# Designed miniproteins, single chains, part 43

Each design is a single chain, and the fold is of that chain. pLDDT is the mean over its residues in the fold that is shown.

## One batch from the design tools (miniprotein)

Design m1480
Fold by ESMFold2-Fast:
Structure m1480 (fold): chain A 94 residues (1-94)
Amino acid sequence: KLAEIVRKSLEEAGEEAAKGTREGLLRLESAVALAVAAASIAKKQGNLEEAIEILEVALRVLRETAERVEGEVREAVEAEIRALEEMLEELKKE
């Protein structure tokens, strides 16, 4: 499943971001962008359940990362969480 591949990428990027570095944050942001693109593809293919699963996995990794970081990195991660929560809410209304 596409969700499986995206999950591995997000989990690896989350561990890097948890180190609190700018490089780790950029890797996490890249993995989140990939997850959003994958969810969009799944939605276009009519696989709403897979699209929702992908975004839920991304949210879980971001929330776990937010608990392990502080300051500006945490603020950036929390902003990503908010954006994905809004996207997931809209997708669930369809």
Scores: mean pLDDT 82

Design m1481
Fold by ESMFold2-Fast:
Structure m1481 (fold): chain A 95 residues (1-95)
Amino acid sequence: SSMEEQEEFLRRLKELLERTVRAMKEFLLELAKRNPKASIEEKVEEIRTSLEAVVNLMLSLVRPELSEEQYKELERFAEELIERAVEEARAELEE
């Protein structure tokens, strides 16, 4: 059904968002490790800001394809992904 197709689309978007956040976190961590002048707090904030920028772009691109309810669900999922990625990045930088 069209509803099943839309639910499948939302699931695929969540999977793509998760993979993108993971890849960007790894990329940003490698860059952060090369900057000895920045504090851990500055590095973590730069990682957060960059992840938010990428996620906001992705959400903007898919907004017209989703219902308001689905968009709010995806937005919440994205916020949780960013918080986890930032916590993981902090832990790795504190090693």
Scores: mean pLDDT 90

Design m1482
Fold by ESMFold2-Fast:
Structure m1482 (fold): chain A 94 residues (1-94)
Amino acid sequence: LTVTQSPSSVTVPEGGTVTLTSTASGPSEVVRFQWLRKDSDGSVTLIGTVPASNPVLTLSNLKVSDTAVYYTKAVAKDGSSVWGEGTTLTVVKK
């Protein structure tokens, strides 16, 4: 199972919107994607779960505090999981 995230990095102004997409390929059936935020202190927070049929996370009304690395985690039917490579989101003050 291979998991790809897009974009790999993105910079948006505060108040903006960003769309993060994940894809998975390989012999394992993916049933859902989890989206996780990793903060500068190393903490990881689950921010959403989306079905494999619509593997898109949209973040709107962005704040500078939303600057973080966002990861997708593909969950397969057998219960195994594979992490994506991450998206570095930078939100800039106007």
Scores: mean pLDDT 80

Design m1483
Fold by ESMFold2-Fast:
Structure m1483 (fold): chain A 81 residues (1-81)
Amino acid sequence: MKKEEELKKEIEEVLERLGEIMKKATELEEKAFKEEKSKEKRREVVLETASVTVYGIGAVVSALSGTDFKEYLEKAEELLK
C-alpha cells in the first residue's frame, strides 16, 4: 500500500495535470460556442469535454486507490487535440 506522503504527491500531480486539462477543455468549449455556428459541431465539443471530465474523475479515483492514474490523464489529453 502507498504511504501517506506518496499518495499526497500523486494527488498533487493529478490535480496539477487535471487543472491544465480542464483549462484547455474550457477554452475549446468557449471557442466552439463563440465561433462554431453548427449545432452538431458544438455538441461534439461538449461530448468531448464531458469525456475529459469522466477521465479526470477516473484519474483522481485511481490515485486515491493507489492504482495507475496516468493512463486516464493521457486519454483526457488526447481528447483535447
Scores: mean pLDDT 74

Design m1484
Fold by ESMFold2-Fast:
Structure m1484 (fold): chain A 65 residues (1-65)
Amino acid sequence: MKAAKEAAAYLLAVAMEIRGDAEVTVEGKTITIRMRRDSPEVEREVAVIKELAEEAGLEVRVERL
């Protein structure tokens, strides 16, 4: 279960980067999401990633570009 939530958090973050919504870096157990645009849709995706990551024991940091 934790491994599945961890994988889901990473996949969603990578999908954001592919769409150009954010730059994503992973260092240890920390996922850093640097948002290109602060839109309600992007903010909702970040919230989902945070929830999945928190349940998996990962830290999520959100920054603006």
Scores: mean pLDDT 79

Design m1485
Fold by ESMFold2-Fast:
Structure m1485 (fold): chain A 87 residues (1-87)
Amino acid sequence: SSSGDRALSEEELEKLVEEGVEALEAAVKNTVAGIEKAKKVKEELEKNGKYSEEEIKLKAIETRASTLPSEEMRKKYLELLKKDLEK
């Protein structure tokens, strides 16, 4: 029914937050799968022996970024992973 006691409730907002968390977890899982694909690219480039270790890492990262649907997402992914590699 379209008639309700509350149009916007704290319980409804809490539910939306939970759904947002689940969507974020799904996105993270997809990112992990993309990283696995990038690892395979790294292995193939290493097999050729014509690239430096740093170039191979960058090519693998770039391969994963290329699977992302938007240019902003690709740039953000590259920045985040660059910082992770600094660890």
Scores: mean pLDDT 66

Design m1486
Fold by ESMFold2-Fast:
Structure m1486 (fold): chain A 66 residues (1-66)
Amino acid sequence: GPVRSVADLGGSFSMEQAGALAKANLGPDAEVTVTPERAVAVGPSGTAVFTPAADGKGWIAESVSK
């Protein structure tokens, strides 16, 4: 599917979408570490942190720094 900008990271989305958005914003070589509680992407352009939604239906962006 189409990759959205950082401004579109609001709301809940799938882990696949979160990873694609992180790589698009931080670079294709961004390292993504996923745990049940948190996903962290670190790349040359910055860092993104995602947490699971309170209702368990997806992931939300907690922070993105560039």
Scores: mean pLDDT 62

Design m1487
Fold by ESMFold2-Fast:
Structure m1487 (fold): chain A 66 residues (1-66)
Amino acid sequence: GKLVAVVGADTKELAEKGGEEAMKEFGADDYVPLAGATTEEGLEFARRLSEETGALVGLAGASKTG
């Protein structure tokens, strides 16, 4: 099955960087950047995406805002 990384961060740029690193480091097939999302919001998004697509979905966080 397809592996997708859902990456939450304080900014869109950090989430996109985290997604690219997840693809490179863990072999994810795709990523979804979520700027300003809480952990709960990210988990709910990952759950729905997994249900809708049948993909294995992981949640990761990235923060460098202090």
Scores: mean pLDDT 73

Design m1488
Fold by ESMFold2-Fast:
Structure m1488 (fold): chain A 80 residues (1-80)
Amino acid sequence: SAAFREEVIAYLERLYEHYLKLAEESEDPKEKELLLRIAEVLRETIERLRANPEASDEEILEWLEEAAKRIEELRKEYEA
């Protein structure tokens, strides 16, 4: 639904802003790079949602799961 899509976009925009702020406050260059890469995944997901107003709730959930998996992979690379 359009309402669900808009709520998801609003949530992701807040999360995106949060990660940008964390990156600005980070003293560790490696952590800053990780946080900026996470923010980029969130931005790409927001753009995909905005480009697809006809997307089903199921498709939106699949894209959110894909984004979450990408972020988890980035975190694992950072901790290795």
Scores: mean pLDDT 89

Design m1489
Fold by ESMFold2-Fast:
Structure m1489 (fold): chain A 91 residues (1-91)
Amino acid sequence: SLLEEAKKLLEEARRALEEAKEAKKEYEKLKKEGSKDATKVTAAALRAIGHALTAKILAERAIELAEKAGDEELVKEAEEVLREARKLLGE
């Protein structure tokens, strides 16, 4: 079912978005505290970007499938995830 696949992709997109937000908070905390551990700072930044990209791709696919299924509420939910992911990516 297109609807079932769209819901699954949206769930995965939401998990990726939360991981991206957590990694961004870690990155901002490390920078604010003046962390000299370049490896930790870089790893947090890369995790934030990677998870945000995953959330974006999954949300875009969820929107496509939800539109084909005719579920306007699911489209709006997936568009919100996409909006937040793009914001994290500086888009």
Scores: mean pLDDT 90

Design m1490
Fold by ESMFold2-Fast:
Structure m1490 (fold): chain A 100 residues (1-100)
Amino acid sequence: SADEEFRKRALELFEEIKELLEEALKKETNPQVKKALQNLIKTIDEIIEKIKKGELSKQEIRHALALVKHELEELLPYFSEELKKKAEELIRRIEELLNE
């Protein structure tokens, strides 16, 4: 169904965002930014787990995508040029999925 395809695409997107954030965390030296990255990774892990268990509605997944997009945008100034470019690509993919 269209809802199953949306859930699959959202799950794949959250997993890719988590991978980006884990790479950013390995390179980060600022303790406050490290904490923000760790908190966002934990939030995404909880979202992924709930999606896999069928515990989130489509609307709740949309709200989670919007939240993660906002947090990712706030972290952009702290990323290297390479990570920033990848994060901007992921933000665009969130926007595309939210406009379905």
Scores: mean pLDDT 90

Design m1491
Fold by ESMFold2-Fast:
Structure m1491 (fold): chain A 60 residues (1-60)
Amino acid sequence: MELYKVKEDAPPSVLALLGVKPGDVLTEEELLARLVAATGNETAARVALEEIKRYYLEKV
């Protein structure tokens, strides 16, 4: 199971979108579920997750 840690430099908009704070560790499935809840759209959630993973998450 892959875990991701929220980077310290993640912007407040990303923290609010995921309902997390810097240093929090979540699974990819949990992150996707939170983004689907926030966006109301699975495709938009997947796009957002890809961008957030690239810039603001670190694989643990």
Scores: mean pLDDT 83

Design m1492
Fold by ESMFold2-Fast:
Structure m1492 (fold): chain A 72 residues (1-72)
Amino acid sequence: ASVDKAKEFLGSGMANTFIGGSTPGSASDFRAPIRDAVIKEAKAAGITKEDLENYAGKDIDPAVRKNVIEGL
């Protein structure tokens, strides 16, 4: 299911990208090049805005999720 893909994406690739490119605790200031890379990966994985909007993962920073949704 598309929601399962969104959960898998946020639980792995996005977390690694966040650690490598964002200021700790500052997901709302997600650096543009890193955000663009994450968005590209999400599109390649078939993740849509609706998938991310329907995924309510408590272990993922809501601001990181919001930044990816806004970029899709």
Scores: mean pLDDT 55

Design m1493
Fold by ESMFold2-Fast:
Structure m1493 (fold): chain A 92 residues (1-92)
Amino acid sequence: SLRERGLELIREAARELGLSEEAIERAIAAFESRPEPRNERELGLQVAEAVLGAWVFEHKLPMSVAAKILEELLAAGKLSAEDIVAAVKAYE
C-alpha cells in the first residue's frame, strides 16, 4: 500500500539524516494523521512534510525552514527520499 511505502520512505530518509527515534516517531505520527495518499505525488508530499517537520523539531529550527525546503522540492518536482535528504543536507 502507499501508506506502507510512506512509512518505509520516512524511516529511510530519517536514518540518512541521523534523526533520533523520537524524531522518527514524530514523523510517523504526523504522516499517519493525514488521509491515506491517493497517488505517488501525494505520497511524496506527505513524506516530505513529515520528515522535514521532524528534522526542524529535532534541530530546534523554525517551521518556516521546513516550509522553504518543501517549496524548493515542489518547484523541482523532486519528492523521493533521496531528494528530501539531499535538500536538507544542502540547507545545513
Scores: mean pLDDT 85

Design m1494
Fold by ESMFold2-Fast:
Structure m1494 (fold): chain A 74 residues (1-74)
Amino acid sequence: MLKDGYDWLYNEVFRKHGVNTAGPQGPGLGGENAKLPAEEIYEWLKTQDPPYDMTGVDEESLLEAIEKVLEAAK
């Protein structure tokens, strides 16, 4: 499940960029101790079951926002 700083990523970043955050809350983020690169998080969103709805999402802006939260977590 997504927790702490990654809960912000779900609720504030993904929702604002049009990602459906009602999808799976599985591994890869809040359950992990490792920091994923923004590209891996973006691919993770697309490969989840059920997949996150990326319709209308601006890929560049979402990747930039993910990268900023990862840098802030360092």
Scores: mean pLDDT 57

Design m1495
Fold by ESMFold2-Fast:
Structure m1495 (fold): chain A 90 residues (1-90)
Amino acid sequence: MREEAERLIERIAELLRRLGVPEAEVEALRARWLEGLREAERNGELAREIALILLRGTARALEALLAGKPEEAERIEREAFEEIEKLLKE
């Protein structure tokens, strides 16, 4: 889990830089996500699964934005939240 999540955080940082987000903002977000990942690892399986869904969804949504497909990015974000809702309910 940790290696996959860390790779996703690095991918998200790269995608944000390609979208024109300033380096200082990218580093602040990356630090926040790395701290969130450490917290999820301490809080058990469900927290880790939610973190992975959010990271995977964020990376794919940013890739869709870079491809000029904002509607696809919105769909990916909604699907990620729906997957989290399913985990929280059952």
Scores: mean pLDDT 81

Design m1496
Fold by ESMFold2-Fast:
Structure m1496 (fold): chain A 88 residues (1-88)
Amino acid sequence: KNYRLGPLMQELARSLGVEETVLSEERISELLRQAAERLLAERGLPPLSELSDAEKGEVLGLVMGMLDAEGRLDEAGGRAAARSLTLV
C-alpha cells in the first residue's frame, strides 16, 4: 500500500534525498529508519541499534507523533511503518 506524506514528513524526506510525496510501505519504513537515525545523530544520541527497547519506543513515538500531527498517513499505515522501525 502507498502512503501520502504530510508537510513535515515531506520536508524530512526531502532532506534525506526523497522527493516523492507518495511512498510504498517499504519506502516509508526505510524513510522512518533514516529519519530516526538522523534525529538521534542531531541530538548527540546513540544510533538506533545501540538503544534499549524502551528508548527505541520513545524515538518511535516522536516519529509517529510527527506523522499523526500531519494527518496524511492513515493510522494502519503509520503503525505498520512504526513497527518496521522498532524492529531495527
Scores: mean pLDDT 62

Design m1497
Fold by ESMFold2-Fast:
Structure m1497 (fold): chain A 100 residues (1-100)
Amino acid sequence: SIEERILAIQKGVAWLVLEIQRENPNPSPELQALLEELRELALKMGEAMEKKDYETLIEVLKRLREVLEKLAADPRLSPRIRARARQLAADVEATIEELE
């Protein structure tokens, strides 16, 4: 179901935030801003799902994909984190296609 896909994406975002913080205990202001945006996007995604606001959900997912692609391309992050961000971006893209 779409609810299961969104829950899986939220869990993936939570994993990325925790693992990036674990590997980067003194994050740059730029990285800290991206982590804060990831948390806010996960919350907005949950709220849009509860309201069945699929238009807002699609917009949130599109922004999440952009943030995840930035993380996947960031050479300051470990290859493990970048690979997971890339995979999660692909999962987000598949979810957008299912909703459109």
Scores: mean pLDDT 88

Design m1498
Fold by ESMFold2-Fast:
Structure m1498 (fold): chain A 91 residues (1-91)
Amino acid sequence: MDLRELSPKERALAYLLYQIPGVTPEEALRIARALVEKYGDKILEYLKNLTVEELESIPGVTKEQAEKIVEFFKKDENIERLKELLETPPL
């Protein structure tokens, strides 16, 4: 996979978004890119406070998808999983 097309943050977030029913791999990538570009290193802080309206502003995202994404990141376990994918504990 071309690293110019996917940063590690975009890849981690896209992987998690693809786990949500009704989100395709292409949609997951598009959403991940938009969120990483907007929030950058503070993505973990902002995901817990995401609104349906912010997600719906991303081209191709439906209100139903936005609601599912908000519900997904409302669960602390999914935020923790993203953090684990972005950083590994030192051995």
Scores: mean pLDDT 75

Design m1499
Fold by ESMFold2-Fast:
Structure m1499 (fold): chain A 59 residues (1-59)
Amino acid sequence: AQEYYDFVEQKSLELGASEQEAKSLGDSVRLAIENGADPEKSKEAGIAAGRAIGNPVLT
């Protein structure tokens, strides 16, 4: 789970999320995996959320 946390945190920062947002997304993905969610799906969802946060152009 730690590898997925680190990946999502780093990727969210690259996509423009703040440090606090990136850490929150990483923690959410790690927690989901620890509770039995699919690691790859959780990672994809976390990255998608990070992208949406980092790019607030909602038109």
Scores: mean pLDDT 75

Design m1500
Fold by ESMFold2-Fast:
Structure m1500 (fold): chain A 108 residues (1-108)
Amino acid sequence: MPRLEVSGGGTMAKGGTVTVTVRVLSPLPEGASVVVLAAESPEAAAAGEGIAAAGVAAAPPEGGTATVTMTGVGEAGTYTAVALAVPPGAGLTAPAAVSAGDTVTVTA
């Protein structure tokens, strides 16, 4: 089963940024992207519900690390950074891997 580890979080205003680190613990599909969403849960992130911040990077190889910069786009609150490995041509509802990490706070 593909596995990701998410670390880093922080506080941003709407239109500000927070950088998180995603480590790939097992092989991902070729050409996959790592999407990180600030959401209340992994299920909410996959559904696109209540997304407070978003960022994307190319998936690194197994054992590699991607730095993903999220931009604040949603409501003020405290959220979880959720990393999704998205295969080429797939949407967020069909991720190859999902992991939840540290908290992200969006300020008013």
Scores: mean pLDDT 78

Design m1501
Fold by ESMFold2-Fast:
Structure m1501 (fold): chain A 66 residues (1-66)
Amino acid sequence: MLPEVDPNASREELVKAEVELMNLLIDNKLYDLLDQLQADLSRVGEDKEARIEVLKESVERAKELM
């Protein structure tokens, strides 16, 4: 099940959503999207708002491919 990316998510909830999304991408063999997600998260670092936007974009792309 795709995680819901809540714009008001706590840091702990955001980490859970990141892990859940990465696991779903692996299970569905969406390795290119996984690589892009990891690269984007590394680029934005600790910026919570930027991480939320990266996750939202990745979730939308995953929905189109699943």
Scores: mean pLDDT 78

Design m1502
Fold by ESMFold2-Fast:
Structure m1502 (fold): chain A 100 residues (1-100)
Amino acid sequence: MTELDVVAQAKKFAAQHGLEELVEFAEALYKVAPEKQEAIANILNYVAAVLLGKRELLTPEELELAEEAIRAFEEGDEERLREIIERQEERLKKLRELEE
């Protein structure tokens, strides 16, 4: 997946579900860590679930990540967004080591 693919996917999902803020989230996350596309996609899915009122689809950890991401985005806190992306990326790296 390219950077454009992540943003394009967010735009399609936002249009389908009336979540225009999800596009801005995708662009903000991509800006701080463009190389962490899988982690960004995971965080966007968590945020989308919260915005759609489907919190029950998330684990407590994923819900906390989504709530932190929403707050950081609203505050324009790029450092916190980077920390959230790094946290998810570390989780993904550990899972990939076990599956490789």
Scores: mean pLDDT 75

Design m1503
Fold by ESMFold2-Fast:
Structure m1503 (fold): chain A 55 residues (1-55)
Amino acid sequence: GPAAQAKEARLARLRAQLDEWVARGRLTPEQAAAILEAARAGDDARGVRLVLEAL
């Protein structure tokens, strides 16, 4: 449905951004995986914390 499609589009965009940051050496693959996992689980607080810790 539209909500599921919007969520998948948002996750795909996040994944692309995380992959770029890993390629540029700004994130480890483990940090990127943890951020993506938090986003998939809907744990916004953990996701935000992981991004702030990585910056």
Scores: mean pLDDT 78

Design m1504
Fold by ESMFold2-Fast:
Structure m1504 (fold): chain A 55 residues (1-55)
Amino acid sequence: LDPEVKGQIAIAKALVDGKSEEDAIKEGVKAGMSEDLAKRVAKTLKSSGIKSVIE
């Protein structure tokens, strides 16, 4: 699995689980994503209604 896709899933799950944006970014980085990319993804998912995307 692509590290970027892994990071996106980790960030999405963290946000759905009620973790902060900062914690979600850390989960993305832990999955192999760069910090800058993780910040962008977390911001995008938060503003686009993450629950509708992964439910």
Scores: mean pLDDT 74

Design m1505
Fold by ESMFold2-Fast:
Structure m1505 (fold): chain A 74 residues (1-74)
Amino acid sequence: SRREELRERAYELLAEAGRLAAEADTPEAQRLWDRMLGLLLELEALYDAGAPVGTLERQLRRLEALHAELRALA
């Protein structure tokens, strides 16, 4: 389902973010990764609460924005 795809994509972004933060090896990159982890936990809570696709897509866009910031530091 689209909801499952969005959840899987969020996990993929967090996994990549972990690698980028490790490569950058800075406190700034670590803080961005910590914020992304928090957003993933929020996305999981929304998913479990039965939030609609649009809500999950907005949460994923927040993760994508932080991932882009992390990529710029690597």
Scores: mean pLDDT 87

Design m1506
Fold by ESMFold2-Fast:
Structure m1506 (fold): chain A 74 residues (1-74)
Amino acid sequence: GDMSERAAKDAVDAAKRAEELAKKKDYTGAIGAAIAAIGSYVQAVLSGGSEELIKKAEEAAKKANKYAVLAGDA
């Protein structure tokens, strides 16, 4: 329940961090943030979160990964 909401929020916050780091061309930082977002998504799944919370964390993890890739290509 509540742990899944925290994990989903952490995934969203990590995705935001990945975007900011990618804009600064901090490739290593953006990768670290993407790994954190993926870890939070996994935690949301393992915590038995609702489909809605899991989907939110998954979208955040995908977004963070996209920014890490963009930082590496820049």
Scores: mean pLDDT 81

Design m1507
Fold by ESMFold2-Fast:
Structure m1507 (fold): chain A 90 residues (1-90)
Amino acid sequence: MVSQEEIDLAVAELAVAVSIATLPNVPKEKREETAEWIRRLAERVRSIPGAPQEAADHLERAAQAVKEGNTEEAIEHLRRAGDAISAALA
């Protein structure tokens, strides 16, 4: 049976994938809201027992890159966060 921690990680993985897909189309006026949403996702991942700390670190870096308007750097960090979460679920 799937644990709550596995469900929380799978939801985080989906959230990261959606962020990667949508981020190139986020308008400038929504950068602060998007960065805050990713920062909160990082806090949630960090609070999940057994979650890879590196995933939360990459999400924090992605949030900062979004805030600075560096979309390519943000996507790179989101991909690394997603890879770490996927590895933890395997």
Scores: mean pLDDT 84

Design m1508
Fold by ESMFold2-Fast:
Structure m1508 (fold): chain A 81 residues (1-81)
Amino acid sequence: SGIELFNEFAQQLDAVMQRLQEAVRNKDWALFEEALAEAERIIAEIEERMDELPEELQPLVEEMIAVFRGNAAQAREHLAS
């Protein structure tokens, strides 16, 4: 269902954000770039399959992606420090 798909995407984005945070803690640029590439793949799939999600959740998913991108950018800055 669209709700199940939404939950799967939310879980995938949460998991990759946790890996980005791990990379920052460990100053692991290789892990960071791998996690970021996985995030970009997940986001691309979300964007391709947006019409399969409940209409009420589509704006929330777009906001979730925007927040994720902001957090990833901040994580990269922190890793560079």
Scores: mean pLDDT 85

Design m1509
Fold by ESMFold2-Fast:
Structure m1509 (fold): chain A 111 residues (1-111)
Amino acid sequence: MSPADRVAALKQALIDKDVARVRELAPELSQEEIDTLWKALPTPEQVEEFFRRFAELVEERGRGKLPSEMPEVFEESAVEALKEVNPNPTEEELEAAAKLGRALYRLSLGE
C-alpha cells in the first residue's frame, strides 16, 4: 500500500467509525483518544475538511524543513487543522490531534 493509500485508508476508517481499522493503521492512538477524535470531528464532512486543511498546512509548514523537523510539522499541522474545523477544542482533543499527526507522519513514510 502506498503512503497516500494508507493516509486515505485512515481517513476513511475515521469517517466509517471503524475502530479496528483505525487502531490497525494508527496503533499510537488508544481507544479513548480515538473516541476523543470522533467527539472533535463528529461528521464525515468535518473529517474530510480536517484532512484537507492538514495536508495544506503540512505542505506550507514543511517547505525548507529538515527531515528531523517533519514529525513536529505533522503534529502542529494536525493541531491547527483541528482548531480550524472545531472552534472550541478541548485540551484532550488537541492532544489526540497531535498524536494523529504523528501517526500520519509514520504512514507518510510507508510504515
Scores: mean pLDDT 86

Design m1510
Fold by ESMFold2-Fast:
Structure m1510 (fold): chain A 77 residues (1-77)
Amino acid sequence: GLTLEDFRNFVRTASPEEIAALVSSLVTDPELAARVTAYLLGNTLSEAQKEALAEALYLLATGRSDEGEALLRRLLA
């Protein structure tokens, strides 16, 4: 099954465009998806931001959408 470590590895190895595409596929709020895409394409992520992004993607992919979207909103704040 999907694990948090799978998403950590994905965030470390994938391009910003690939990460943005996955976010857009998992997030139902198009404004949040657009904001995350702009953030990923316009910024270099710290290790702490990469960890938060991996956790958010794991939560979204495993049906914990409210928690995952809340983490994405905190990343953008």
Scores: mean pLDDT 86

Design m1511
Fold by ESMFold2-Fast:
Structure m1511 (fold): chain A 71 residues (1-71)
Amino acid sequence: MEELEREVAIALTDMALAIAKRALENGYDPEEVLAEAERIFEKIVEITGGDPEVRAHAERGLAELRELAEK
């Protein structure tokens, strides 16, 4: 994978994570937020051809969101 494409994908994953965290803080339905975040993360990983660093970022972000949703 080209380095710039990976950097953009990681940045997009981090932005999606930040927005999802804000949605949970603002009282959006945790189940809907988690489902949408998982869909977005999976699509980013798919587009990158399964880049391991992008996948690792997505997996960590989704785990963090799941923990926040169980508060």
Scores: mean pLDDT 81

Design m1512
Fold by ESMFold2-Fast:
Order: sequence, then structure tokens, then C-alpha cells
Structure m1512 (fold): chain A 88 residues (1-88)
Amino acid sequence: SVADLRDQLREQVESEIGELEKLANDPSLSEEVREYLKKTIEEIKKMVKESETQSDKEATRTLLFALSKMTLTRMYVYEEKKIQEKEK
């Protein structure tokens, strides 16, 4: 059901937030990248909170957008790490 999908997506989003929080505390990242991660995590947490008052369909859409944002954020951090390693 849509409700089951919503609940599964919420659990996945909450798990991924934990992984992003670990990245935000990674001392090998620049302060700028860590601050960006912290702001992004807060935006994602706001999306999760907003999903709690939405219909099953709207909540599912919101959680899918949150997962997409987390994936893009992780890719950004990975590319920033690569650039920093090349500029030794």
C-alpha cells in the first residue's frame, strides 16, 4: 500500500540522515562543506516533519524528494573530497 511505502521511505530517510550526520562530523572535510551538510540535514529534517501532517501520497512524494536531496548532497561531498585530494 501507499502507507507501507511511506513508512519504508521514512525509515530509509531517517537512516540516511544518520549517515549524513557522520559526514558532517568528518574532520577531513572543510568547514564550508561541514556547514553545508549541517544546513542540508536541517532542511531534510524539516521535510520529514512536514511529511507527518501530509496525506500518504504527498508524504511519499516529500520523502522521495528528501532521498533525492540526500543522494545529491552525498555526491557533492564526494566530489569536494576528490578536489581537495588533487590540490595537495
Scores: mean pLDDT 85

Design m1513
Fold by ESMFold2-Fast:
Structure m1513 (fold): chain A 75 residues (1-75)
Amino acid sequence: EWEQEIERVLTAMDLAVKLLNAKSLEEAEKIIREGIEKYGPQVVEDAVGIALGLAKASGDEETAKMIREAYEKAK
């Protein structure tokens, strides 16, 4: 039970890092769409939340905006 939850959290963190390193809206959208296909929408929602939190904490408003727009387009 909790072992599967840990794997899910680690996957969400990995996706969050990929989103934070995306260089364009198109790359972020692709990461989100592929994440939904491979891991499901809940894991991607968690990843987006983590990425947005980190971007806001670092003052990276452009990355936060890009991730939000990519998620709205991909879902």
Scores: mean pLDDT 82

Design m1514
Fold by ESMFold2-Fast:
Structure m1514 (fold): chain A 72 residues (1-72)
Amino acid sequence: SPEVERLIKEIEEKYGVKLSEEDKKLIEELVEAERNAVRANIAGDEETVAKYREKAKELEAKLEEKYGGPLP
């Protein structure tokens, strides 16, 4: 996914690191959760929006703790 590849590159450039395959999977899960929340919002499915926003928030927090700062 271009979105996943962009976010990986931006994190690697911002923090001067190379992401592991495990970290790349977390990024893929984050992007997919955000994408699902957007799709649900367009469909008017507020319950599904809340579910995927919470999942994205949890994944973002894990990644931010790991890198010691906010995602790009």
Scores: mean pLDDT 85

